# Designed miniproteins, single chains, continued (2): the designs that were tried, part 48

Each design is a single chain, and the fold is of that chain. pLDDT is the mean over its residues in the fold that is shown.

## One batch from the design tools (miniprotein)

Design m5640
Fold by ESMFold2-Fast:
Structure m5640 (fold): chain A 107 residues (1-107)
Amino acid sequence: MELQLSPETQAFIQQILDAPSLEEALALMTQFFNDPSLSFGEQLYLMLQVLSGFPEEWQPALLDFIVQQMEQKGASQDFIDFLRDAILEDPSKAVERFQEYMRSWAS
């Protein structure tokens, strides 16, 4: 699945992936979720796709951060629990399921 991303958005995603610490990655992700050029669903989709690019030891904290963003936007606890399980099992399945959910929720 292809999203038409601006060069600036692609560069910002790369900055997040190149972050030297978990704290810096989380700070950049916070800025990314405030990017007005992307819908919240697109922001989450991209973040889930890049999650696998981070060290395994960072992934639980990054997932918790994504979940906190979802909770702030009103996502259901059942979906949050499902997403956590799906990401830990297979991140690609979590991405597809999340995209389906956001299409039904963001109408």
Scores: mean pLDDT 67

Design m5641
Fold by ESMFold2-Fast:
Structure m5641 (fold): chain A 95 residues (1-95)
Amino acid sequence: SKALEEIRKMLAEGVPVSKLVEFLRRLYEKDRETALEALRLINQQDPQTALRIADELVREGLITPREAALVTGDPVYNILAVEEELRRRIEKEKE
C-alpha cells in the first residue's frame, strides 16, 4: 500500500506527531482498515507516539476506544471500550 509506504518514510524521517495525525486523519476518511494498519505500524516502532496519535483520533471521534485498544494494547483504552459498550446497551434499552 502506498499509504503504508508513506508512513514508513515519515517515521524514518522523524516527522512530528502533528503531521502523522494529519496524514492518518485523511487516511481514516478514505480507508479505515489501512489507517488502523498504519497506526499498528507506528505502534511497532514507537508505542508512545502511537498512543499520542490514538488519543487525538479518539478525541476527534475518528476511531473508537475499542479500535485504539486493539492497535495500542493500552489498558486504559480497554476500560474505555467496556464503558462505551455499557453506554450503548443502556441507550438501546431506552429505545
Scores: mean pLDDT 81

Design m5642
Fold by ESMFold2-Fast:
Structure m5642 (fold): chain A 60 residues (1-60)
Amino acid sequence: MLTDEQIDEAVDRLVALIREAQPGLSDAELAAFRDEVRTGLRWLGERDPEAQLPEIEPPP
C-alpha cells in the first residue's frame, strides 16, 4: 500500500512527466490534475491492492 509520502512522490513524478509531454497545460489545469491523481491514488490505496488479476488460460 502507498503511504502519503509515497503518494506525494508519485504525484510529483507524474506531474513532471505530464509537463514534459504537454508543456501547454496551464497551472490551473496542472493543479486540478494533480489534485485528482492524488485523490485517486489515496482512494486506491484505501482498497486492498490487487497483486495479481486472474488470467484466462489459452485453449488446449
Scores: mean pLDDT 66

Design m5643
Fold by ESMFold2-Fast:
Structure m5643 (fold): chain A 57 residues (1-57)
Amino acid sequence: SDAELERKVRIAVGLLRAQNEPPTDENILKVAEGLEVPEEDHERFKRAVQEELARLA
């Protein structure tokens, strides 16, 4: 669901910031796999994480 995807995006943003990991496509997709984001949603997830991180910068 969209709400579940949004929740996983918030978790990913928190993890990347807490671990001081660069928000590269590779690192974001590794988080997507760890959070069991469906493969068809990986590009949408990656974009949402990048947009949220940019908003917080």
Scores: mean pLDDT 82

Design m5644
Fold by ESMFold2-Fast:
Structure m5644 (fold): chain A 91 residues (1-91)
Amino acid sequence: MRLFLGLALVDKEENKEKAEELLREAERALTEELLKRGLPPPDEVIREIVILEEPTEEAILERMREFHARAEALRATGELEVYLSGVLVLS
């Protein structure tokens, strides 16, 4: 199974719509690349948008580390091909 796993970190509610647009663009770009290689689009798409009330560099890096660790854990099962995208939308 091929999984698209997208994470967006935003500093406020108003940035969620922009974050969703950027994740959809990343999904579209991946789908186009897969099609160029003669491969089907992802079987499943997971998009997560997280509001960071205090978007410090430390908070952002910690969230990104957790997200990468999750993707690596999924890949390590041998059951999934995981395509990872991260987006930041900050004021």
Scores: mean pLDDT 82

Design m5645
Fold by ESMFold2-Fast:
Structure m5645 (fold): chain A 102 residues (1-102)
Amino acid sequence: METYALAQKAFAEFGAPELTVEGGRTGRARATVEKDGVVSTLELDRPSAGVASLRLTVKKPGEEVVFEVSGDDRPGGSARTSYTRKKDGKVVEEKSEERVGT
């Protein structure tokens, strides 16, 4: 996933800790990790089977990277991914892609 590769590159540049996302259960999960002034936040919301959203935000002074996935999290489901990088509140890089499912 090209969007995921861009997000991983930006996270590495920020010195952000690697975050592992497990397959979604029905419900909500949030995790926040702070290291050396870099704040990484993972938010997962899965209100029902096949409806899921995930947002990973990495923030440091003057910069923010957001990686989002939303859609059907079942095997073969359709999903949208997006990557956004901001510097001083301005979008400097943005990419989105869609996976069409079964």
Scores: mean pLDDT 68

Design m5646
Fold by ESMFold2-Fast:
Structure m5646 (fold): chain A 100 residues (1-100)
Amino acid sequence: MSEKTKEIEEKIRKLHEISQELQAKVAADPSKATEYVRQTIEELRKEFAGDKEVEKVIAAIEEDLASDLSPRQQFILTEASLTSLIMLYYAKKKELEKEE
């Protein structure tokens, strides 16, 4: 059972790394924010293949990219979606810790 907790902790770590990389890229070149968001979607698909929660977040980000939003708003909403996913995995981790 504690092995599932370790699996979730690794997912949280990878999501933080992906979020920080996106922030660094956009800070270096804000004009490419939409491109970097698309690259982030591809990274999520590769790192989290078959994860239904991540698939839902990818779908939400793709809807944001299809909307009449500025590149800056697309970036902000992508970061919000990644943060929500990280919080969801922290909640799942706490539930598993209660189950032993």
Scores: mean pLDDT 83

Design m5647
Fold by ESMFold2-Fast:
Formats: structure tokens, sequence, C-alpha cells
Structure m5647 (fold): chain A 99 residues (1-99)
């Protein structure tokens, strides 16, 4: 729905602001909420893209968080029938350290 998309956009903006301030924990929370609302709006592709972009930004500063975002995006691509992209994201997640 439009309400869920608007909430997704609001949380995406909050995540971007938190990331710019170096508050990676708050940024991760806001990006998670943004993805959730994009899913509820019926837009799995945008939800997956937001999580991938977030994971890419977090790779060097929070690899465990980045891994979680890649895995969640992979689940969304599986739901979209894009299994090759989902498998590529899981391989990216597996390449990241656990700490």
Amino acid sequence: SDDYRNLGDQYLQLGQQAFQQGDYNSASGYYTMAGSYYVRSGDLQTAAQVLIDTADRLRDVNPSGARGFYLRAADYYDQLGQNDLANQLRQQADSLPLV
C-alpha cells in the first residue's frame, strides 16, 4: 500500500542519516524497518535492493550485520524466482567473517 511505501521511504531516510553520523546500529535498525515496509507494500525487489545496498556499505565496518542483510535479500530473490541471484548473495554472505 502507499502507506507502507511511505513508511519505507521515511525509515530509509532515517537509516541514511544515522549511517552518515556513524551510528551503524541505528542505521541497521532503520534499514531493516525500511525493507520490512517495502515488503508489506508488495515491493520485494526494492526491499532486496535496499538490503543489498546496506550490506555493501556495512561490509568493512559490520561484516556480521552485512551478512544478515545479504541473506535476507537472498530470501526475497528466492520469493521473486531469481534463484541464481539469491545463491550469489548467499555466497557473498558466506565470504564475510563471523566477528
Scores: mean pLDDT 85

Design m5648
Fold by ESMFold2-Fast:
Structure m5648 (fold): chain A 55 residues (1-55)
Amino acid sequence: SAEAEALMARYGLTREDVRALLASAGSEAGAIEFLQREGGLSRAQAREVIALARE
């Protein structure tokens, strides 16, 4: 989504960075928690970023 792309650009995240985070976290829930805690994203925004990275 355009919002997820804008969020990724704002925080300097690439699709590769988000995929690496998913691999490191070992779960989608862990990746969401990390993006919320360290990135300041909402749960919905974290899910959108993860969805975009999987495309």
Scores: mean pLDDT 79

Design m5649
Fold by ESMFold2-Fast:
Structure m5649 (fold): chain A 92 residues (1-92)
Amino acid sequence: MSDEEVTKLLQEKFVGKTVKSTTEDGSEVEVTVKSVELAEDGTVVVTLDVTSTASEEKAEETAKLIGQGLADLILSNGASKVEVKVNLTVKK
């Protein structure tokens, strides 16, 4: 799959969608795909809004794992370069 095809598929299927998950410690994580863009150099840039009820330290680690997992998945689908930007908000 080309960088353009991956970008288009992510835009059509995921932009504006929210996924909620509960971590093993009972904390909630909400992930929204805010934007997907193809940069001039061929990098697929995905921006995520992540809201967590965990501690700040644990929320940051979870956001990092989500970003890494998504990057690996996009690369495995044929993207040549990927950048995942995470906007983290901690609630409570």
Scores: mean pLDDT 78

Design m5650
Fold by ESMFold2-Fast:
Structure m5650 (fold): chain A 76 residues (1-76)
Amino acid sequence: MEELLQEAERLADEMSPEEVKAIADKLNKMTPEEAKAFVDSLSPVEALGILLKAEREGYGVSKAFRDAVAEKLAKS
């Protein structure tokens, strides 16, 4: 878990604010089913990295996305 968090933080640092804003805007238009399918297509590091960067920049992401990321991490 700690190593996953460190890799996700590194990925978050490498992403631009503009890239994460575009992802957050896209996610906010998704249904819960679409958000889960999107997160299932990502690695755990990518999913957590996107969430961490969005939080750092103050971009709101949907509860469906947060729940999907939490479920993915629980399986890892």
Scores: mean pLDDT 79

Design m5651
Fold by ESMFold2-Fast:
Structure m5651 (fold): chain A 72 residues (1-72)
Amino acid sequence: PRAPTAEELERIRALAPVLAEEALREAEKLPDPEERELAIEAARLLLAASESEAGREALEAFLRARVAEAAA
């Protein structure tokens, strides 16, 4: 596991709207309401991250909090 390259990050950002749409569609199909809500929030944060630095920081904070919860 390593940090993505700048080119890989740009490719991800270019695909972010499509990936967010796919993620939202899949999230809506999740049977557990709690898991569905979290997946929808993550997909929205992915889209925000493609639009601004503040959005990227919000996504990173969300992921960090989820990792901390899983470790507890």
Scores: mean pLDDT 71

Design m5652
Fold by ESMFold2-Fast:
Structure m5652 (fold): chain A 92 residues (1-92)
Amino acid sequence: MNKEAEEKLEEARRLFEEYVENPEDKSKAAEAVKKLEEAYKLADSKELLLKIAEVVAEALLRKAKKEGKIDVEEVERKVKQELEELKEMLEK
C-alpha cells in the first residue's frame, strides 16, 4: 500500500465526517474531495481503491439521510451496488 495515498484517504474521511455534521461548511467537502483525488491518483492496488470507494459511499449515505433528497438516494443505491461488486472482485 502507498502510505501517502492512505494518509490522504484518512484525511478525506475525517473531513467528510466533519462536513456531514456541519453541512454549512462546504470548504471541508471541497478539501475532502481534493484529498480523495490525490489518493486515487496514487492508488496502485485494488485494496486501496476499495477503501476509497468505501469512504465515498459512507459520506454520501450519511449526507443523503440528513438531507432527504431523492436524487442523493439514487446515488446511495448505486454506490452501495458498486461497493458490493468491488468487494466480490477483491475476494477473488
Scores: mean pLDDT 67

Design m5653
Fold by ESMFold2-Fast:
Structure m5653 (fold): chain A 92 residues (1-92)
Amino acid sequence: KEEERRKEIEEGIKLMKENPEEVKARLQKMLAYYEENKENATPQQKQLALVYEFLLLLIEGAPEEEIEEVISKLTDEEMKELMTEIAKLWKE
């Protein structure tokens, strides 16, 4: 169970590190779409926007405090736990 999740995260990190500019452009496009529609956003869509911001910060090599601040804004505990795990594995 835990091994499958870790493998998926490691594969995702590898893809982001191999194609940072392409992934960054996609994340920026998704965030721009969210900003245009944020007044009608569901709680789940708001959480996803924070996830996209988190991933963008990781790719850009943002300071740890900025990454931690975005994680702290997450209200979904499962998503918060997942983002924390991704941040930890990204350093490896």
Scores: mean pLDDT 79

Design m5654
Fold by ESMFold2-Fast:
Structure m5654 (fold): chain A 80 residues (1-80)
Amino acid sequence: MKLEITLPNGSTLVLELPEKVTAEDVKEALLKKGVPEEYAEEIAEIIRERSGGKALSPAEAKELIEEALAELEEKKKKEL
């Protein structure tokens, strides 16, 4: 299933995700779209923590990915 993810910078990213989405599925989809491995791993970790390790629906995955991206952006700003 294709999901349109809104990035913190306002651009969109289309991810191909299964009907039951895990943090590993999100990481793989991000890597396929050219997201750096370090960044994809951090997003997957945030999703894993927020989901409690449960598989997500595509809609839930979209919401958590967008939240994880916003959280990571905030964290990077604090390091600067």
Scores: mean pLDDT 77

Design m5655
Fold by ESMFold2-Fast:
Structure m5655 (fold): chain A 70 residues (1-70)
Amino acid sequence: SLLERAEELLERARRARTLEEVLDVVLEIGELYERAEREASPEEQRRILGLLDETHRLLLEAADRAEAER
């Protein structure tokens, strides 16, 4: 489901250590967001948005660390 995919992206964001890993998750967030708008119910969209908010926070931290190592 799209919700399970959102949870997977959250875990990938927690594990991200390189800019390539961060960018991969960012691209999949964009795809998931577009699919959620087209395919998910309003209730599922709200749940997905909540997970994506936390995912974005983790990706910002990961990107800062990866950029510092560049």
Scores: mean pLDDT 81

Design m5656
Fold by ESMFold2-Fast:
Structure m5656 (fold): chain A 91 residues (1-91)
Amino acid sequence: MRRAELEIPSLGPDGSPLRTRVRLEATETEVRVTAEVPYPALSEEELAAIEAALAALPGARAARVRQEGDTLVIEVVYDAAAVRELAEALL
């Protein structure tokens, strides 16, 4: 199992600088990505829409989105082959 933790600069809903914490856990068959994003409270409808959009991404097996206080927690499980193709474009 391969594990990495990254802190990625991103933009908040008002365009301000934001730090997104991303954890990557890889096996031979899947890659789990967990992102913790400081975000304003979202409705259950908005959370469901984000979850559905993430689950529709190429190579995504499962997606889960939840609000924990002022933090949006996003978990997506991808096929390892799909993630490898994306990673090769960035490396």
Scores: mean pLDDT 70

Design m5657
Fold by ESMFold2-Fast:
Structure m5657 (fold): chain A 85 residues (1-85)
Amino acid sequence: REDIREGVEHLKRGALSLEDVLLSTGLVLRVIGLEIDYEKGLISEKEFLERGIELAEEVLKVTKNKEDVEEALEHFRRALEELEK
C-alpha cells in the first residue's frame, strides 16, 4: 500500500511537470482515474500496477521531471514483483 501510494505521488509530480499544459492535465486525470478505480475495487492490484507502469512509461517520454517518474516505475515494478511471488 505505501509503495503504491508513493508511486502514485511520484507519477502525479511527473505528469504535472510538462510544458504542454493540456497534455499535462490529461495525464494527471488519467493517473487520478486509475487511482480511483483501484481504491473503489473496480480493478485488481495487478491491473492497477500494470496500467500504472504503462502510464508512467508514457509520462516518462514527455516529462521534464524524469526522476519522479523513474521512482514511480521502481515502486510499481517492486509491488508487481511481490504479487508474482
Scores: mean pLDDT 82

Design m5658
Fold by ESMFold2-Fast:
Structure m5658 (fold): chain A 83 residues (1-83)
Amino acid sequence: SEVVERARRELSEEELEEIERAVEEALKEGLAPVPRKELLDRALLRKRGEELLKRGADLEEVVRLADALGFSTREQLERALAS
């Protein structure tokens, strides 16, 4: 996914390792019975979305992130990330 690849490029190696560790722990505890890749991709997109909204992001990039996370609008993404 282009959106996931962009998120991976924008996050630091340290941030990527933290996200991967959190996903592995969730899988070990049986808290998320979905494929590891899907959990990792969603975690990366959420982390990137939070950072972009905090910085006053490019609208088009935020809309692509919303779509990738299953939201149809920027407002839905902002609401989901705020809660």
Scores: mean pLDDT 65

Design m5659
Fold by ESMFold2-Fast:
Structure m5659 (fold): chain A 91 residues (1-91)
Amino acid sequence: SLEDLIAQIELSIKTSEELLDWAEKVIEENGSEKELTLAGFKLIAVGGEIIVIERYIKKLEALGAPQSVIDAIKAKIAALEKRRAELKEKL
């Protein structure tokens, strides 16, 4: 259903934000080599999740989701992409 798909997207966005929060903390606190390596893997995982969510947006459009919902999700993805790119440059 549309509601289930939106819920899955919101959960994926939240999980991605939490992965970036952890990576940012490790980078800011000059974490161990092991922690910095794990931060790198978390950034890769977020990159993969963004690709999945972009495919889900096309499915939302096909299912006739409200434009306001689609625009809100696109804005959140753009914020995740920007934050991920900024953190990647610091690793």
Scores: mean pLDDT 90

Design m5660
Fold by ESMFold2-Fast:
Structure m5660 (fold): chain A 54 residues (1-54)
Amino acid sequence: VQRLEDLIDTLEESKDALLRLMQERNTPQEDVDAKLKQLDGSIASLREELEKAK
């Protein structure tokens, strides 16, 4: 479970960093929203897998 927890933490950090980077580069709001949705979905999937494991 440590590996899954670490992966989830890394993805959440990456999501925050990506959001800041996109804001700095004035990325289209629709594109930012779509990317955040994808990341949130991936994180949710990993959290569900983690919950099943422990």
Scores: mean pLDDT 77

Design m5661
Fold by ESMFold2-Fast:
Structure m5661 (fold): chain A 76 residues (1-76)
Amino acid sequence: EVDKEVERMVEEGRRILSMSWEQLEEEAKKRLEKYNPNPTKSQIVAAAVGMRLRGVADVELEDLNRKGLQIQKQIS
């Protein structure tokens, strides 16, 4: 269901956006370790930046979806 998927993405996006840079780097490192046990600092930074950009996009997607649902409910 689109609604549940959007909610999950937004929750993760808000979690990521609420992280300090140090917390975000640690999260990025853990994700990279699935592919490379010793990711370089530049790889970690690139992944952290990508995660933050994705978080912004997911939060914006939820805002648009939520506004659409509110309008739909008002119309009944």
Scores: mean pLDDT 72

Design m5662
Fold by ESMFold2-Fast:
Structure m5662 (fold): chain A 65 residues (1-65)
Amino acid sequence: MVDRARRLIRSYTDSDGTVNGLRVAQQLRTLGMDSAAQSIRDRGIQNGGRISASTAVRLVERHVG
């Protein structure tokens, strides 16, 4: 699961190393990662819609244990 999420985050990563948090969160929900999706969505909203890809990966890893 984590490897699929990492590939998904990488595919949505822009040249500046950030992702659209709302878009990534929606896609993570399709993988059944609802808690990680919620955390990424909330962080993205706080940061104007964007989150670093590394932060998104860490949030996924935290919720998959």
Scores: mean pLDDT 80

Design m5663
Fold by ESMFold2-Fast:
Structure m5663 (fold): chain A 104 residues (1-104)
Amino acid sequence: MEEELKQEREEIGKLLDDYNQAVKDLRRATRLTARVLDGRNGGGQDVLDRTSQFIADSQKQVNDLLLNAYQSGSVDAFKQANQKIRDLIAQVRALTAEYRALAA
């Protein structure tokens, strides 16, 4: 239990680093895509606003998952948090790819 809990806590730290990097990549891609869209037909501000809302919502989900896991001290709660953070990272990366495609 204690060693398994330690492994899950170490995993969450790595996933948070990956999440923060994915968010940084998304913010960069969104700014580039917004400029391209404004140069074509407009809509750059809409893309910026949608990305800001998406990031705010995803950060709230991460914070809620962390709060629940640390308050419960449960291995299962940390495993659930780790899986949901992986899913959020995948969603952030998918949106980044979509915005890069729009800018191409």
Scores: mean pLDDT 85

Design m5664
Fold by ESMFold2-Fast:
Structure m5664 (fold): chain A 86 residues (1-86)
Amino acid sequence: EELEKIRAELRKVFDEILELTKDNPELQKMVEEAYELALSDDPEALQKALRILEMIRHYALMNDDKELQKLADRAIELLRRINALK
């Protein structure tokens, strides 16, 4: 129940990140990989998703993309909550 609600919010956040990154094919691929891994039941996949999201956040910070940074921070927060529920 709580896990499903967090996953639904995470999907929404990833969809927003995909829209913001549509003009950057390399970044888009990273977002798609993180999205697939983030919805996995595998703790190792969740850790990999967190690493990719941290890279996306770093890219946003370097490019002063405050909107992307906020969404990446939110996705990381939600993933950490999922890990805590496992």
Scores: mean pLDDT 84

Design m5665
Fold by ESMFold2-Fast:
Structure m5665 (fold): chain A 96 residues (1-96)
Amino acid sequence: EEEINKELHDLFLEVLRKAEELRKTDGLPLKKAYQLAVHLVRAERQIEAAEKGDKSMLPLARKHLEKAQELAKDSPTALGRVEELKKRLDEIEKKL
């Protein structure tokens, strides 16, 4: 139970930090920055889990990257991050 609560808290803080980064770097409105940060952080964590052997995370990572790409069209910083995460996802899928 403690591990789950800590993971949720860490996820929440990571999302908030990423949203503020996007607001400061690319001037995104708060709502867009938050939505984009949620999808980017979730995709990155799901890709990390898949790299560690949890292949069930791959479909979820793809969905979050697709949503992040749609939201990131006004953010060069976020588009660069989406491309990095797509490359990592492709590398995992090639090993299947």
Scores: mean pLDDT 80

Design m5666
Fold by ESMFold2-Fast:
Structure m5666 (fold): chain A 63 residues (1-63)
Amino acid sequence: MALEEGRRKLAEGQAAYDAGDFDTAIRLFKEAMELFKKAPDSEEAAVGYTAAGLLQVAAEVEK
């Protein structure tokens, strides 16, 4: 459940980033990271957490 929600938020954040809405992208990436933290025994969640964190930093740099 949390893993699927994390993936959805990550995808929504990427869409916002592509649209140039960096404030929305940063918020969505932070939400994705919190969701991935709720699935601690998943390698996919760990990868998703790292990806969301990197994309958040990229969005903040573009802003």
Scores: mean pLDDT 78

Design m5667
Fold by ESMFold2-Fast:
Structure m5667 (fold): chain A 66 residues (1-66)
Amino acid sequence: MTEEQIEAVAKELSEKFGISLATARKLVRDVESGKITPQQAKDILKSMGLSEKQAEAALKIIVNEL
């Protein structure tokens, strides 16, 4: 994934779910590189205050761009 693609996905997550842009960039990058699994990304999103439904929606955005 290019840095431009990571930025686009991170911006969408920030705008839709109120995640900081820096945190969103790191999360997208870590999933794309395989550093964390999609399930671990969902758990991180939930730990940040997202509901199960919101975390699932955010994960789908990340996975669809990979």
Scores: mean pLDDT 80

Design m5668
Fold by ESMFold2-Fast:
Structure m5668 (fold): chain A 88 residues (1-88)
Amino acid sequence: HMEELEARIEALLREAAARARAGDLEGMEELIVEAAKEPILTKDKELAQKIVDFLRALAAELEAEGRTEEAAILRQMAESLARIAGLT
């Protein structure tokens, strides 16, 4: 059911944010890949857009804290996901 998928993605994104804030970018990336898997396979652009928006918001947060290199990695992931998901 779509509501269950959205809830699972939100839970994965919350854990990804916690990992990124703790400096665990590898763990964050693994969680983002898992969150994006079904939206990409099902071509659910709305869910893919939510993940892209999440990554951009987290990147802005880290950049504001002076974590510029980590923010750049998140922006690159957002761009790659948007391209793969066919987002404009």
Scores: mean pLDDT 84

Design m5669
Fold by ESMFold2-Fast:
Structure m5669 (fold): chain A 55 residues (1-55)
Amino acid sequence: MPLSEAEQEAGRLARKLLEKNPYPSDEEINKIAKEAGVSVEVAFALVVQERERRR
């Protein structure tokens, strides 16, 4: 299914965060969730998926 604009922005922010810190804190994940307009659970899932992809 196509991602919403908010989910696409959350994915972009998650990738940038992981470039700076491969193991971001819950606070950093909460911040990108707020900035993108997605739930914390969605932002966390996107960060985990991007981290797994980089293994």
Scores: mean pLDDT 77

Design m5670
Fold by ESMFold2-Fast:
Structure m5670 (fold): chain A 66 residues (1-66)
Amino acid sequence: SMDAEEALLYALSAAREVGLPEELIRSLYDWDRERRIAFTEAIRPYLLGPNPDVERARAVALELLA
């Protein structure tokens, strides 16, 4: 099972990959493990495979950061 710090690192990686500014990403440091995992799970599937949908991934990320 993923610990809270590992969940943060994956969430930060996904957020940066979709091009979010560090100011918006900062709230991830205050989130619990479960919310960090849910964020990564919602976004990362759009970034996998030969045709990544970065625009959709970013839109989902922005909704989850609101």
Scores: mean pLDDT 84

Design m5671
Fold by ESMFold2-Fast:
Structure m5671 (fold): chain A 68 residues (1-68)
Amino acid sequence: DKKKIEEIKKLIRERLKKVDGIELEVTDEAIDSLIESKEELKKRLEEAKKKGVDEILEFIEELLKIID
């Protein structure tokens, strides 16, 4: 679903901007490459959830719902 992918892409960009700032610049092309496989993106989000930081757990769960 193109709409779901666009929303996920937006959320990831906003989150990375808060955490890594400009040093870890992620282009739309890079994000598209990461989410080309819904399976791969879902796996990465599940691994991030396992690493657990309370303030990002809900964010990760929200992304997993959008992917699914």
Scores: mean pLDDT 58

Design m5672
Fold by ESMFold2-Fast:
Order: C-alpha cells, then sequence, then structure tokens
Structure m5672 (fold): chain A 84 residues (1-84)
C-alpha cells in the first residue's frame, strides 16, 4: 500500500539522518583535533554541518528533501574524512 511505502521511506530517512549526524560529528571531532587542515576540509565540514542543521525540523520537511539533506551531509563528511 501507499502508506506502507511511506512508512518504509520514513524509516530509511531516519536511518540516513542518524548516519549523517554521526559522520558529521566524527569528522568535526577529527578536524578539531588535527594540527593542520586544508581549506577544502574546512569547507566540507561546514557544508556537512549546514546540511545537518537543515534536518533539525525534519518532521516538517518533505521526505525527499530530508533524504537529500542527509545524503549531502554524508557525502561531504566522507569527503572530509578522506582528506583527513
Amino acid sequence: SLQEQIDREREEVRTLIDKAEKLVNEVKAAYDAAPTVSPEVRQYVKAGEAAVEQLRDYDTLPLQQAREAAEVAIKYAEKAKELL
């Protein structure tokens, strides 16, 4: 049913948000602990944090928009982690 599909998508989005917050927090901690970092790493960390901030009101966001914000946060956190 349509409701079952929506419920599955909500669970997937919740999982992505949790992963995004965890990864952004992990790379931010690594970034803050690093003695030297490139401007590119700083840019990726800030972009990830901005995407996570967009998710504060995720219950009021369209599911697709929340998913996209979480995926953006994960992508930038992974890019920052690769360069750290």
Scores: mean pLDDT 81

Design m5673
Fold by ESMFold2-Fast:
Structure m5673 (fold): chain A 100 residues (1-100)
Amino acid sequence: SKEERIKLLEETLKLLEELREKLEAGEISPQEAYQKIGEHLRKVYEKDPETGEELEKLLKEAYIQGQELGDAQGLSEKETTIEMLRRAIEKIKERIKELE
């Protein structure tokens, strides 16, 4: 349902915001952030494959854009990962608004 899709997107948004804060605080590594994202994405696919596919696409787009900016500006791996997370957060927020 639309309501279940919004719920899964909101749960993803909460996770990405928590991971961004932990990365900025130096509490986790970029590798740990990506592992947690992958685990969450797998759980979303198990509950709703269509929402899982959509989230994977949004996350891949954010990853590519984050890498391109990181390369252009000479950012560290940590700074590049934070940028990717910020972009993913904004894409998911926009998608939630489109569904409401």
Scores: mean pLDDT 88

Design m5674
Fold by ESMFold2-Fast:
Structure m5674 (fold): chain A 118 residues (1-118)
Amino acid sequence: MAKPLEKGDKVGVVADSPEMARAAANGLKQAGKEVVGEFVLPDASREAAREALRKLIEKGAKGVVLYVDSLEQARAFADAAAEVLPKGTRVVVASLSDEAIREAIERLKAAGLEVTNG
């Protein structure tokens, strides 16, 4: 079982829309997390996701929330996270699509990341 993020943990957000980024950040703050950065990536751009995730790690994020709208975004964001995030980084995947969540979780776990459904 993946450990949940603890109170005071530094967390970053990557989301498909400004509304979802704000919702994720507010939920994390209510849970007592420190939100170190929010990135809005409306496209399934693996390179843009890589740059956002690098910046979050540079700010000391121990965990990242990935909000994905599509299977294509799930693949792009999960592959970027697999390339950039240190082993053992905690990742929460959130989506309205069970298929997108499943795809992202499978790819992230294969990369040695600790993954939970948000």
Scores: mean pLDDT 79

